# Designed miniproteins, single chains, continued (3), part 24

Each design is a single chain, and the fold is of that chain. pLDDT is the mean over its residues in the fold that is shown.

## One batch from the design tools (miniprotein)

Design m8854
Fold by ESMFold2-Fast:
Structure m8854 (fold): chain A 73 residues (1-73)
Amino acid sequence: NNITEAIGLLIRAMGLIIEAERYLKQGDYKKAIEYAEQAIKFADEAIKLDPSLSDVANKLKKKAEEIKKEAEK
C-alpha cells in the first residue's frame, strides 16, 4: 500500500527534522544540514509515492529547508 509506505517516509522525515533542529541548537551545523537534506529526500519520496500527502510533505520540506538555511549562515 503506497499510502502506508508514504506515511512511513513522512514519519522518518519528521524524526530527521527533530534531529536536525537538535544539532542546529548544539551548533553542529554540518549534521544539521545532513539530517535536513535526508528529511527533504524522504518527503520528496513520499510525494512520489502518494501525492495526496503533498501538503504535509511540503510543510516538512519547508521546515527542513529553513533549518538548512540557518545552519549555512
Scores: mean pLDDT 88

Design m8855
Fold by ESMFold2-Fast:
Structure m8855 (fold): chain A 66 residues (1-66)
Amino acid sequence: LKLDILKLLAEEKRGLSAREIAERLGVSVGTVRRTLKELEKEGLVERVDGGKYAITLEGKKLLEKS
């Protein structure tokens, strides 16, 4: 799930809400919110524009295995 969220956010030029991520991945909003909080603590995503989430440079590096 963490990798799926990071890939989705890397494809989007805009931030996505937890609800939008949940709809695209077919999982519960609660599961996405918990995972986003973990990714935020790891520095792989950040909150932007009214509580939406965007991938960080570190998140992009993880997708490239760096």
Scores: mean pLDDT 78

Design m8856
Fold by ESMFold2-Fast:
Structure m8856 (fold): chain A 66 residues (1-66)
Amino acid sequence: SADEALVAEALARARELAATASLEEFAQAVVAIQEELRARGVPEALYGAAAAELGRLLLEKALAEA
């Protein structure tokens, strides 16, 4: 579906940013991506899965940078 493709693309961008951006930049990007998915009306189940993966990526990056 279009929503699944949107989520997949957002998560691909997040994974690239996790590798290349600073922790602060990535944290801001995670918030921006979550707001984008909300604004575009992604179903709650897909949003929840995406938010969980974004949170996991943020936690992993924070632990690696500590």
Scores: mean pLDDT 86

Design m8857
Fold by ESMFold2-Fast:
Structure m8857 (fold): chain A 97 residues (1-97)
Amino acid sequence: SMREKAEEIRRQADEVVELLKKDPEKGMKAIDEIAKSKNGGLVLAVAIRLADEGFDLEKMRELAEKLNLPNAKEVIDLAEKWRAFFEEVDAWVEERR
């Protein structure tokens, strides 16, 4: 079912985000593998979590470049776009209070 697929995606995204907090290099390699998997739902879920949880996306991009992980870099770029969108939505809501 779609609900079971959504729950599995959330769980996998949580595991990768927690790995990134504990071991940034292993977490970054895991993000690169997820991007290679072409599971768009999982890629999106990871990008949104990175955007929302206050990760230093610039430092993560630098790490991805140092480790030669181009697919992880694309996920970080997606996370930056989501962060900008969240900030725009927050500004839109605040203006209309």
Scores: mean pLDDT 86

Design m8858
Fold by ESMFold2-Fast:
Structure m8858 (fold): chain A 68 residues (1-68)
Amino acid sequence: GDAHDRANLYAAGAAAFAAAGDGERAKEYSLKAGQFGNNPEAGKKAAEAAEKGDAKETARYAGLASRA
């Protein structure tokens, strides 16, 4: 599969898990979104937001991570 397609899947998963209150899964998927989207800094920021329970910031940064 295309790395971009995987990044989008992980970003969507991170946002969904964060909205559900699953910070551990949101963090994992945020880092994967950054890895496959070639934007590890945005992935780290999404993971940090997930750790703090901030679903809105998790979705925002995970989306940025998938746009490389």
Scores: mean pLDDT 83

Design m8859
Fold by ESMFold2-Fast:
Structure m8859 (fold): chain A 56 residues (1-56)
Amino acid sequence: PSEEELKEAEEYQRKAVEAAARGDGETAARYAYLSNLLAGKSEEEARRGAEQARAA
C-alpha cells in the first residue's frame, strides 16, 4: 500500500476503536474492515479483523 493508504488505514483503525468503545460493534466492524483493506491485507484477513472489532 501507499503511504497515503497506510495513513488512511490508521485513521479508520482509530475510528473503529472509538466505535467499539461506545458499544457500536457494527460501525467498529465496518471501520476495521476498511482499515485492513487499505493496509493491504486480504479480504479474509480484513473480515477476521472486522469480526474481532464487532465482538469487542
Scores: mean pLDDT 80

Design m8860
Fold by ESMFold2-Fast:
Structure m8860 (fold): chain A 66 residues (1-66)
Amino acid sequence: DDEERQKQKEELLKEAEELKAKAEELGKQARDAAENGTPEKTKELAEKLHELVEEFAEKYAKAAEL
């Protein structure tokens, strides 16, 4: 029903914002690694950042379809 759908939408948006915050922190770590670290560590962090961005974008997309 509509009430249950709205609750699911709210939960997805909350989860997306939490993942977005984690992505922002990981992005800072990736920038630091790019300046001061190894290419290998930078690529690893960039891949993790990409995964988090995909995850919260997917949650926004799912919420929009509800």
Scores: mean pLDDT 84

Design m8861
Fold by ESMFold2-Fast:
Structure m8861 (fold): chain A 55 residues (1-55)
Amino acid sequence: SEQVERDLDAIIRYAKEKGLSKEEALAIVERFADAHGLSPEEKERLIKRVEEELE
């Protein structure tokens, strides 16, 4: 959904601005996905995006 994409963008921006590690950012995104009841496929997509953007 658009809301999930906007929230993901906000999480990634926050992680970059605060200098969070990739591991810390992944923990936030995994918790976000679980809290929103996302499917395993959707959760993997979010994780992959975080890994690609934070390296």
Scores: mean pLDDT 82

Design m8862
Fold by ESMFold2-Fast:
Structure m8862 (fold): chain A 80 residues (1-80)
Amino acid sequence: SMEEIKEELIEYGKLMIDNIKENKYTKEEMRTRVRSLAEAMKKLLSKEQTREVFDEFIDYAKEKGMEDLAKIIEEVREEL
């Protein structure tokens, strides 16, 4: 179902965020990865659902203390 796809994408995005935290990515590399994820999600989800999933990513990045990543995710969400 669409809801199952949304939940799987949330899990995938959180794994991506964890991977970014474990590696010393530049802000540009973070931005590229987040934009690629947004483009992939837009093919599967509505604009509204993609924004909701990105809200989960912003909260998760903030919980992990990844302020730069949270801002990049917010910027990409605004581009939706």
Scores: mean pLDDT 86

Design m8863
Fold by ESMFold2-Fast:
Structure m8863 (fold): chain A 56 residues (1-56)
Amino acid sequence: LSEELLLEAEASVYLLAGIVLKSKEYFEKALELAEKSGSEGGKIIAEAARELIEEL
């Protein structure tokens, strides 16, 4: 298990929780974790989180 994959998985959970709870704070946490992951999947999650934050 790599730290990158763990951060990516955590970012995904926060992104989904943000959608369900309509919470900007959860999107901000998802963005932070996704950017810290440095993975290609993390980059995609970060872009999604940024778009969702902009729309709120």
Scores: mean pLDDT 81

Design m8864
Fold by ESMFold2-Fast:
Structure m8864 (fold): chain A 75 residues (1-75)
Amino acid sequence: SVDDLQRRGTQIIRDISDAIDNGDISSAQSYIDQAQDLVREIEREAQRTGDPRLRDTVRGMRDVITTYQRQISRI
């Protein structure tokens, strides 16, 4: 469901943030890889359903992932 995909997106972003805050760069990178896979899943569902909430979720997740990737690259 849309709600399930949004919850999964929110959770994985929290997992990335927590890993970075704890200095666990290997876990942060693993969560980023998982988040990128989830973004691809949400993008396919957004294209299938036309639901604007999923499109907005994809955009938000991509922006946040890019920010975290830049943070990790500086460590």
Scores: mean pLDDT 85

Design m8865
Fold by ESMFold2-Fast:
Structure m8865 (fold): chain A 112 residues (1-112)
Amino acid sequence: SEEEKLRRIAERALRVMEHVIGLLEQTLADAKAAGAPEDEIAFLQRLVDEVRKLYEEFRAKLERGEVTKEDIIEMLKKVQALLEEGARRTGHPALEQAADLVKAAIKEIEKE
């Protein structure tokens, strides 16, 4: 059913977002441990906060039944753009990896 399909897509998006947040939090922790510049640490913290905000807003909409497939794709595309910009600015390989994970998830969702 379309409802079951949307549920599977939403669950996949949640898992991808949780994995991305984990990678970002680990990247921030590693940067702090390595004594990275304060500007880089501040940027990575803002990136974590922005992605987490998108995740929490998505969860809230999903709990209210207000999510469409198109909403999920739009949210993931915003996350991809943030991660790609982060990778360009910092050069952290984990950010490029995270962007690639989101890009792959978008392609799989679009095929459904």
Scores: mean pLDDT 88

Design m8866
Fold by ESMFold2-Fast:
Structure m8866 (fold): chain A 83 residues (1-83)
Amino acid sequence: DELLEEGKRLYEEGRYGEAVEKYQEAIKKDPNYAEAWYELGKVLYDLGFLEEAAKYYEKAIELDPNFKEAKENLEKVKKKLGK
C-alpha cells in the first residue's frame, strides 16, 4: 500500500506526525489493515505513548492473530507499563 510505504519513509526521516497521518489514512481506507495498525503502534511506542501503542498492537493482533511482531511489541509495552 502506497500510504503505508509513505508512512514508513516519513517515520525513518523522523517526521513522526506525518507518518501517523499516512497510517491513519491507510486505516481509514481499510480498517482491517493489520500492518497499518501495527506501524502506527510502533510510532507511538517510540514517542512514549505506551498505552496508545498497546491499543494499536492489540488491534493488529485482533485482525491478524499470527502477527508475531505485534505480539512481541505488545509484551515489551506491557513490561514498560508494569503489567
Scores: mean pLDDT 86

Design m8867
Fold by ESMFold2-Fast:
Structure m8867 (fold): chain A 79 residues (1-79)
Amino acid sequence: MEEEEKKNVEIAREALLEAGVSEEKAEEIVEKAVKIAKEKGRPLTPLDIAEAAAEVGVSDEEITKTLQLFVKKHEEEKK
C-alpha cells in the first residue's frame, strides 16, 4: 500500500472512532472503503468511506460525522 494511502486510512480510522464507531466496525469500514477505492481506480475518498459505512450498518449520524471529520483532517494534512 502506498504511504499516502496508509495516511488516508489512518485519518479515516481516527474520524470513525471520533464519530463514535466501535474499533471493530471502524477497521471493517476502512478495509471495505480501501477496496472500493481500489476497484474504482482512485485514491480513498469520503464517498468510499460513506459507502463502506452504510454496508457495515452504522447510523447516518455517525456516517455524517465521520465524513465531516475526515474532510477536516485531510485538509489539515495539506497544510
Scores: mean pLDDT 77

Design m8868
Fold by ESMFold2-Fast:
Structure m8868 (fold): chain A 90 residues (1-90)
Amino acid sequence: SPEELLDQEIAEAEKRVKENPEDANAWFELGWLYLLRGDYEKAAEYFEKAVKLDPNNWLAYFLLSIAYRKLGDTEKAEEYEKKALEIRNK
């Protein structure tokens, strides 16, 4: 099922971040998978890790804004959306 496939992809991505904790792309992928699952708190946590390792990833900031909007934190959503646009427009 799609849900079983997503859970397997999450398990593989979690293994990747454990083995390569400085790999910004691995954290970004994990955040994306949790966003797809609707776990917005974990998605935000993992995207925050991704942007700390790679502060030029405008897409991670944009997806952070989406995750925080889903959590009802409009202030953080607007801050991250602004940051994403600033980086993208460089």
Scores: mean pLDDT 90

Design m8870
Fold by ESMFold2-Fast:
Formats: C-alpha cells, structure tokens, sequence
Structure m8870 (fold): chain A 88 residues (1-88)
C-alpha cells in the first residue's frame, strides 16, 4: 500500500537521522558544546517519534499519518545534518 511505502521510507530516513544525531552528540561532547548537544538530542527524539508514527501508520493503513511521519523524519534528518555540519 502507499501508506506502507511512505511509512517504510519514513523509518529509513529517521534511522539515518538517528545515526547522524549520535555522531553529532559525540562531537558536541568532545567540543564541550552544550547547545549543539541539545540540538542533536532534539533531532534524535524527533526521529524516534517519526518511527513510532510510521509503524502505527503501517498497522492502521493510515496514509495521512504515513505522510506526516515522512515529513517529520525528513525534518529530523535535516536538523541532524545541520547540527553535525556546525560541529565540523
């Protein structure tokens, strides 16, 4: 289904966001940058929320929930990327 396709894409994007957020957290700790640490934590939490919503969308066959989960996953990924870039 379209809902399952978008939800699985959301999970892939969110998992990528978590990986980048964890790397950003590591670098922020090494640099003593509390502000960027908090931003990286925020990105990881948003990504976890997107995974939850995506899995619920699959279970319910809810296309709108799947679309929202994908949007949220992509936002989390962008936040993680930007935070990591500021630590480079």
Amino acid sequence: SEAERLAREAIREARRAIELALEAMRKAVEQGNRELLNRAIGAALQAIGAIFDAELAIKKGDLDMARRALRDARRALEQARRTLEELE
Scores: mean pLDDT 91

Design m8871
Fold by ESMFold2-Fast:
Structure m8871 (fold): chain A 73 residues (1-73)
Amino acid sequence: KVFELAKENKDADTLTDIGRGYLREKKYELAKEAFEAAIELDPNNKEALELLGEVYDKLGKTEEAKAYYEKAK
């Protein structure tokens, strides 16, 4: 519900906060969707990029995780 509303309103900060909530709950696929939506709106959001890298690591996609960590520098 909150995730869908933030995605429709295109608020990158709200999407990043929602993604962190999912990541904390170990809902990695939902966290991935939230952070990807945040980065689509704000490609230079270093926090969202770093957190998306962490989600990819948790999903076992280490190459993708490294790419996002490099972008977050």
Scores: mean pLDDT 78

Design m8872
Fold by ESMFold2-Fast:
Structure m8872 (fold): chain A 100 residues (1-100)
Amino acid sequence: MEPSLEEIKEQLRALFEEQRARAPERIRPLIEELEESAVELIEELVERGLPVKEAALIALGTAIALLRMRRSVSEDEEERAFLDALVDGLEALAREIEES
């Protein structure tokens, strides 16, 4: 089935909600800002005429790149482990969307 914009937004909210509950307290604001930025980017790209699926994959790719950059400069082992897990979750979601 082709995902709708609302289905993509719900999948993102669910993933970020689960991950935020497991996140170290220090990085929870980063996770919230990243979710908001990803949703906003998808909405902006769709408004510009991109297909929902393509917009979602661009936004997820951007979030993954930002998380990998944050991970590379992190001095906290717990933060690094969490960021790796979040990247894995976002990559899994991106693959599911691509296969839809």
Scores: mean pLDDT 82

Design m8873
Fold by ESMFold2-Fast:
Structure m8873 (fold): chain A 54 residues (1-54)
Amino acid sequence: SAATLEAAFAAGEEAFAAGHYASAARAFEAVLAQDPDNERARAALEEARAALAK
């Protein structure tokens, strides 16, 4: 549902803000699994992955 997707996205944002980039990436991947065209989740996932890849 939309509420479930919003909750998953919010969890990803909270994890990212806390520096928990792997948890953030997992949350954004879960959003994209349900909504593959979600541009916000795609951009957020790229940011989380960039933070992990340095």
Scores: mean pLDDT 84

Design m8874
Fold by ESMFold2-Fast:
Structure m8874 (fold): chain A 73 residues (1-73)
Amino acid sequence: SLPKPPWRDVVPDDGVSRERETPPVTIDGKTQYRWREHERVIDGKRAVVLELIKITPDGKEEVLFAVGYVVHP
């Protein structure tokens, strides 16, 4: 399991898709983490995707995991 950083939880809305992003949280003064939620269209269907993003010391973003669900029109 991915260790939980000392950061705020992102609470998704029930049955609502939207775009939002949490502020970055620094771990050990080196690595930053953030949650990003965005809406995508996949095969003509709306989908909400939640991503946990790690920002390396080199400033590159790595997606640690992503979870999505389809919103019916």
Scores: mean pLDDT 63

Design m8875
Fold by ESMFold2-Fast:
Structure m8875 (fold): chain A 82 residues (1-82)
Amino acid sequence: MVATTTLVVRVFDPEAGEEVTLTLTFDADDRLVGIDVAGRSPRLANAGLQAAVAAIRAGQGAQAVADAALAAMRAAAEAARA
């Protein structure tokens, strides 16, 4: 069996004043088998999780899922500056 792949997404939330870390663990078939959230920004965490779920439902691989989560979390962080 191929080892699991762990991808880490980190974005600083200027509203919370802290970094939010989303850790995604995938199996050999790019199926999400673990998710962990660290940090106290439900806004950024929810944005990342919604993007990750959408990418998974679209049949995207592990890296694309992580990239989607990162993009959504960054967009949510920047929205706080407007």
Scores: mean pLDDT 79

Design m8876
Fold by ESMFold2-Fast:
Structure m8876 (fold): chain A 81 residues (1-81)
Amino acid sequence: MKEELKEVAERAERLAEEAERRGDLVSAAQWYTLAGMYYYKIGDNQKAAEYFRKAARLYEEAGKHMLADTLYRLAEKAEAA
């Protein structure tokens, strides 16, 4: 149900914040990407775009430019939906 997917998204968000606080940019980006995907699945396109952009920024900081570009495109698609 939507409530279960939202709980998974919120858990991924907390794990991303913890990873970001300890400087693990790649793990943080992976968790923010997961949160964005679940928010998109439940129809929260604004939060989906927000988390895809957070993940993209962290991938850029980690030097993973192609992955960052992919996530910026996903954020634009989420906002358009």
Scores: mean pLDDT 84

Design m8877
Fold by ESMFold2-Fast:
Structure m8877 (fold): chain A 95 residues (1-95)
Amino acid sequence: MIDEKEVNDALARMVRAVLEISLSNGKTDGVETAVKVSEKILAQDPESAEAWTALGLAYAVMGRYDEALAYLEKALALDPENEEARALLEEIRAR
């Protein structure tokens, strides 16, 4: 069944994937879009772990690691088995 939460979570996953692909090519052109889309999703569903994860990745790309860690910890508090949020949080902490 397609509901608003499922659509929002899918959109958050897509913007994160696009940003990750851009980063693997040495580009950051997806950052502003990832922030705007994630903030819009969170305004409607503040418990979207996927949107918090996308926001965390975008802030990490901007070099704003303290904010990125806070967003990723929020994502893991909502979904402790979110492997992408955990992996990204571990990567940032290793820096």
Scores: mean pLDDT 78

Design m8878
Fold by ESMFold2-Fast:
Structure m8878 (fold): chain A 61 residues (1-61)
Amino acid sequence: SVEDLITEATNRLRQGDYESAKRLAEEAAEEAERMPDTLESQILLGVARLVLGVAKTILAL
Protein backbone atom coordinates (compact mmCIF):
# COMPACT_ATOMS: atom_id res chain seq x y z
CA SER A 1 0.00 0.00 0.00
CA VAL A 2 1.00 3.66 -0.35
CA GLU A 3 1.05 3.93 3.47
CA ASP A 4 3.46 0.97 3.72
CA LEU A 5 5.74 2.53 1.07
CA ILE A 6 5.76 5.86 2.96
CA THR A 7 6.49 4.06 6.26
CA GLU A 8 9.40 2.12 4.72
CA ALA A 9 10.77 5.25 2.96
CA THR A 10 10.68 7.13 6.29
CA ASN A 11 12.45 4.22 8.05
CA ARG A 12 15.16 4.28 5.35
CA LEU A 13 15.64 8.05 5.88
CA ARG A 14 16.10 7.43 9.63
CA GLN A 15 18.72 4.73 8.83
CA GLY A 16 20.65 7.03 6.42
CA ASP A 17 19.71 4.92 3.36
CA TYR A 18 18.76 7.92 1.22
CA GLU A 19 18.89 6.07 -2.12
CA SER A 20 16.30 3.49 -0.94
CA ALA A 21 14.25 6.25 0.72
CA LYS A 22 14.15 8.16 -2.60
CA ARG A 23 13.13 5.07 -4.60
CA LEU A 24 10.37 4.05 -2.14
CA ALA A 25 9.04 7.63 -1.87
CA GLU A 26 8.94 7.92 -5.69
CA GLU A 27 6.96 4.64 -5.84
CA ALA A 28 4.61 5.91 -3.09
CA ALA A 29 4.00 9.20 -4.94
CA GLU A 30 3.30 7.36 -8.24
CA GLU A 31 0.81 5.02 -6.51
CA ALA A 32 -0.88 7.95 -4.70
CA GLU A 33 -1.28 9.78 -8.04
CA ARG A 34 -3.16 6.70 -9.38
CA MET A 35 -5.66 6.80 -6.46
CA PRO A 36 -9.07 8.53 -6.75
CA ASP A 37 -8.85 12.27 -6.04
CA THR A 38 -9.83 12.31 -2.34
CA LEU A 39 -8.56 14.12 0.76
CA GLU A 40 -6.85 10.87 1.88
CA SER A 41 -5.00 10.45 -1.46
CA GLN A 42 -3.93 14.14 -1.41
CA ILE A 43 -2.51 13.72 2.12
CA LEU A 44 -0.66 10.51 1.12
CA LEU A 45 0.72 12.19 -2.03
CA GLY A 46 1.85 15.23 0.00
CA VAL A 47 3.63 13.05 2.58
CA ALA A 48 5.29 10.92 -0.15
CA ARG A 49 6.51 14.09 -1.93
CA LEU A 50 7.85 15.50 1.36
CA VAL A 51 9.86 12.31 2.08
CA LEU A 52 11.09 12.30 -1.55
CA GLY A 53 12.14 15.97 -1.30
CA VAL A 54 14.15 15.31 1.89
CA ALA A 55 15.94 12.30 0.33
CA LYS A 56 16.71 14.21 -2.91
CA THR A 57 18.03 17.24 -0.99
CA ILE A 58 20.43 15.10 1.09
CA LEU A 59 21.61 13.16 -2.01
CA ALA A 60 22.30 16.48 -3.84
CA LEU A 61 24.63 17.74 -1.06
Scores: mean pLDDT 84

Design m8879
Fold by ESMFold2-Fast:
Structure m8879 (fold): chain A 72 residues (1-72)
Amino acid sequence: SALDEQIARYTALLSDPDPAVRKEAAAQLAFLYGETGDERALQALRDFLATETDPAVRSFVETLLAWLERER
């Protein structure tokens, strides 16, 4: 499905060497989770935050996750 393709694509982009690309991928996964509730998108963000070392990227993803968790 288009959703499966988008989740796979943006999850792969979380491994990109460019921190700007990783931030965009994280934002798109957060959007997909917000629109669809698909737990694969949320889990990809949690797994990504566990391994990300760039402090600006980490801060951005922590902010996204905080917003998503508030809507529970």
Scores: mean pLDDT 86

Design m8880
Fold by ESMFold2-Fast:
Structure m8880 (fold): chain A 74 residues (1-74)
Amino acid sequence: MSNEQIIRLLEQLKELASRREDGRLSIERTRVLLEALGLDVEQLLPLLEAADKDGDGFLDESEFQALIDRLRAA
């Protein structure tokens, strides 16, 4: 998967987080969604875990944005 495809996916996940009352997505639920879409979960899951800075198993919009910015800088 290209960096642009990963960035686009992360932007969509950030949008989904913004639509929730708590502003967060569960990493476990995101994993299940990625598997259902036929995406490479083994490639994506470590990126999501690295974005989870407080280790609570959830990602908010700011954590998604930080990951997007990091991938764009690479």
Scores: mean pLDDT 76

Design m8881
Fold by ESMFold2-Fast:
Structure m8881 (fold): chain A 60 residues (1-60)
Amino acid sequence: SLEELVERIKALVDQLLAEKDSTKRQALAQEIARLLQEINKIDSEKAKKVLDEVAKRLSG
């Protein structure tokens, strides 16, 4: 479901923020991008909001 995709992205962002290895960080970032694209196919407005929230968490 859309809600499950959003929750999975949140969990991956938590992992990315805790990860120190650059290769693993890149893999996590790629998976987040893939899931955002899946949300965009379902609801583009929701995808934009989730992307903005992810960007804020990664920049703070």
Scores: mean pLDDT 86

Design m8882
Fold by ESMFold2-Fast:
Structure m8882 (fold): chain A 59 residues (1-59)
Amino acid sequence: ETPIEKILKALEEVGGISQSAKDTLLEQTPDEELRKRIESLPIKELSKEERLKIKELLE
């Protein structure tokens, strides 16, 4: 499992991604299919608790 795929699963679990994090992932992801998945994530301002949950899901 690629790091990007793992991150995408975690972001789907929390229900969204911040605009700056979304821009960063798109910049790092040349794969068109993965970019479309990132673009489909709703923009959401992540709380500290949601960020911690994402980090736990990535472990």
Scores: mean pLDDT 74

Design m8883
Fold by ESMFold2-Fast:
Structure m8883 (fold): chain A 73 residues (1-73)
Amino acid sequence: SMAEEAREAGEAAERAAEAGDREGALEALRRAMEALRAAEDDREAVLAAIGGVLRAIGALIDLGLRTGEAIRT
């Protein structure tokens, strides 16, 4: 289901970010956003997809902050 796809995409983004894989995390965000677009008027699928997108965004922010700290002198 779109809800499952969105949840899996959010989890994949978190794993990619933990591994320092920015490209993988961005790809997971793209999948979560596609699930959101495909959810249409299905409230359960839309809410799950929003959750997946937010999870992926959070993972990318965390990765960005950790990378930014490594560059800052």
Scores: mean pLDDT 74

Design m8884
Fold by ESMFold2-Fast:
Formats: sequence, C-alpha cells, structure tokens
Structure m8884 (fold): chain A 68 residues (1-68)
Amino acid sequence: DPVKNVEKGIEYSKKAGEYIDKGDYEKAKELAEKSLKLGGGVDTEVAKKLPEVEKIAKDYAAALDKKS
C-alpha cells in the first residue's frame, strides 16, 4: 500500500525531527534514512508528499554535517 508506506515515512520523519531537536543526531539519521527509503518507493503519493520527504533529506544532511 503506497499510502501506508508514505504515512510510515512521515512518522519516521517526525521522529527524526524530534531527535534532531534533542541533539540525538545518531537516532535522527537512522529515522531519516528509514523515511527516505519508504518515500523513494512510492511514485504518485511521494510526489504529493515531497515537502515532507525534502524536509527529512535536509534535516539528515544537516545532522550529518554537524557530526563532521
């Protein structure tokens, strides 16, 4: 179910954001990766929810850069 995959991806995205706010970048990265994998598997529904997926990608990149 593409919609459920995107919904689960958004859930991981939200949790990743919460961990970034708390400074737990390791868990944030794990959750962001899971979210991106789920979003990448859904064509039409992914396009509709691109702002959420894009936010995850940016948050993940920021967390990675912070650790560097």
Scores: mean pLDDT 61

Design m8885
Fold by ESMFold2-Fast:
Formats: sequence, structure tokens, C-alpha cells
Structure m8885 (fold): chain A 78 residues (1-78)
Amino acid sequence: MTLKEFLEKVLEKDPNNALAHFQLGIVYAEEGDLEKAKEYFQKAVDLAPVDHPLRLLAFYYLKKVEEAIKTGKPLELE
């Protein structure tokens, strides 16, 4: 089972799992699908509690993906 398949199964059981949305965002970003990565990071921001560290991390990656889309430059996560 791939990490992507595992995360999709997690979301089938718990569709509001913010961490699973965040991790799928990373998977799609690594595959170069920046539009899907953006959608999953946005979902992670929306689903994470306001005071949760995951919300800030997801927001950071969301902004990185938005900048990569805007500039047409490759996404760098490090």
C-alpha cells in the first residue's frame, strides 16, 4: 500500500482528519500537482482547530504552493 493509498483510506474513515489532508498536500506537492496540493493544504487549514500547530504549518505550506503557482518557479519545501 502506498502512502497516498493509506491516506485516502484514512479520509474514507475520517473525512475531517486535518493531518491526513495535510499529508496528502505534501504528497501532491512532491508529485508536482500544485493545484491539488493547494486544495489539500487549504482543507487542512480549514479543518484544524484555531490553536493547533498543524493549522500554522498547513498555512505556511499553502502560501509556499500559492507562490510557486504565481511565479511559475519549482516548489521548494526546504
Scores: mean pLDDT 80

Design m8886
Fold by ESMFold2-Fast:
Structure m8886 (fold): chain A 68 residues (1-68)
Amino acid sequence: GAVDQLRAILQELQADPNITASLVGDTTLTITVSGTPERQIALTLRLLGEFPDLTVSMSGDTITVSAR
Protein backbone atom coordinates (compact mmCIF):
# COMPACT_ATOMS: atom_id res chain seq x y z
CA GLY A 1 0.00 0.00 0.00
CA ALA A 2 0.96 3.67 -0.09
CA VAL A 3 2.24 3.61 3.52
CA ASP A 4 4.60 0.71 2.68
CA GLN A 5 5.87 2.62 -0.39
CA LEU A 6 6.53 5.75 1.72
CA ARG A 7 8.47 3.67 4.28
CA ALA A 8 10.51 1.99 1.52
CA ILE A 9 11.39 5.40 0.01
CA LEU A 10 12.38 6.69 3.47
CA GLN A 11 14.71 3.72 4.11
CA GLU A 12 16.32 4.07 0.65
CA LEU A 13 16.90 7.82 1.03
CA GLN A 14 18.30 7.50 4.59
CA ALA A 15 21.27 5.63 3.05
CA ASP A 16 22.30 8.87 1.24
CA PRO A 17 24.14 11.34 3.55
CA ASN A 18 23.14 14.26 1.25
CA ILE A 19 19.43 13.59 1.81
CA THR A 20 17.33 14.40 4.88
CA ALA A 21 13.98 12.60 4.84
CA SER A 22 11.28 12.26 7.50
CA LEU A 23 7.83 10.71 7.67
CA VAL A 24 5.02 12.84 9.15
CA GLY A 25 2.51 10.36 10.48
CA ASP A 26 1.87 7.55 7.98
CA THR A 27 0.80 9.80 5.08
CA THR A 28 3.48 12.37 4.20
CA LEU A 29 7.21 12.13 3.49
CA THR A 30 9.28 15.35 3.43
CA ILE A 31 12.65 15.34 1.66
CA THR A 32 15.47 17.90 1.52
CA VAL A 33 18.43 17.34 -0.81
CA SER A 34 21.81 18.98 -0.14
CA GLY A 35 23.81 20.26 -3.10
CA THR A 36 22.68 21.66 -6.45
CA PRO A 37 19.05 22.31 -7.51
CA GLU A 38 19.60 19.78 -10.32
CA ARG A 39 19.89 16.94 -7.77
CA GLN A 40 16.53 17.89 -6.21
CA ILE A 41 14.85 18.09 -9.64
CA ALA A 42 16.33 14.71 -10.67
CA LEU A 43 15.04 13.03 -7.49
CA THR A 44 11.59 14.62 -7.93
CA LEU A 45 11.35 13.30 -11.51
CA ARG A 46 12.53 9.83 -10.43
CA LEU A 47 9.87 9.65 -7.69
CA LEU A 48 7.15 10.83 -10.12
CA GLY A 49 8.16 8.06 -12.54
CA GLU A 50 8.56 5.23 -10.00
CA PHE A 51 5.51 5.99 -7.80
CA PRO A 52 2.63 7.20 -10.02
CA ASP A 53 0.08 6.32 -7.30
CA LEU A 54 1.71 8.78 -4.87
CA THR A 55 1.43 12.58 -4.95
CA VAL A 56 4.88 14.12 -5.47
CA SER A 57 5.40 17.89 -5.31
CA MET A 58 8.33 20.28 -5.02
CA SER A 59 8.24 23.61 -3.16
CA GLY A 60 11.42 25.60 -2.60
CA ASP A 61 14.10 23.22 -1.28
CA THR A 62 11.58 20.57 -0.15
CA ILE A 63 10.09 17.56 -1.94
CA THR A 64 6.79 16.29 -0.48
CA VAL A 65 5.50 12.76 -1.18
CA SER A 66 1.99 11.90 0.04
CA ALA A 67 -0.36 8.94 -0.03
CA ARG A 68 -3.44 9.54 -2.16
Scores: mean pLDDT 80

Design m8888
Fold by ESMFold2-Fast:
Structure m8888 (fold): chain A 110 residues (1-110)
Amino acid sequence: SEAEKLLKEGDKAYGAGDYETAIKYYKKALELAGEDNWFILTNLGEALYNDGKYEEAAEYYEKAIKLTPEDQKALLAQILSNLADALEKLGKTDEAEEYRKKAEELEKEV
């Protein structure tokens, strides 16, 4: 699909450290795949975080967490940890600690 092609282009840009280009491709992929695609939401959050856009990264991680299948415990733990890192950058230390604890509990189940 066109969304899959855009996702792959975003992944290539991300791998090259071109986070601005990765964000553009991931946003276009999300428009085509639907706003509920947890995989693209996660990749977009990571690209935004690495581009220093911490508030926007946190928003996309929160959406991804709500939509990620519960059986994807390793991935959920990773997204929760990434959200905690973004929240810490925003000075939301207590929220960050809560999400880190949730990630640690999920990691025990992997």
Scores: mean pLDDT 87

Design m8889
Fold by ESMFold2-Fast:
Structure m8889 (fold): chain A 56 residues (1-56)
Amino acid sequence: SAGEERVQRISAALARLGRPRTVGLDPSASLEEQIRVAAEAAGVSVAELRAAVAAL
């Protein structure tokens, strides 16, 4: 599903930032909400994670 592909992209972006972490993201949530939750859990900024996802 699109939500699961989104979760995989966010996970790949976190790995590139050196923060490979299982965040338990909700695949039904919006991209913005998933990025916010993932950034908070990984200890990175929302802007930094958003940029990493866009670079994939």
Scores: mean pLDDT 75

Design m8890
Fold by ESMFold2-Fast:
Structure m8890 (fold): chain A 83 residues (1-83)
Amino acid sequence: PVRPLSEEQRRRAREAIEEAERAVREAKEATKDSKNREIVNLLVAAEILVVGARTSLSLGDLEGAMADAEAARELAEEAIERA
């Protein structure tokens, strides 16, 4: 059976959010001893994007949820690289 497009997209959005949350958690742990404002700002921005992705998902904006989750993951990875 073929899954409805919206159901498949929603599953992918949930997976992207879970990966973003994991990346943010790992970045926080890796940078916990850093006092660098740039790193702190990247982590705050990543957390805001995770909240945005969850909100978009709850509203059925699957494209917005995916975009915010991907951006959050990228910012979390950048925070680790700058640590």
Scores: mean pLDDT 83

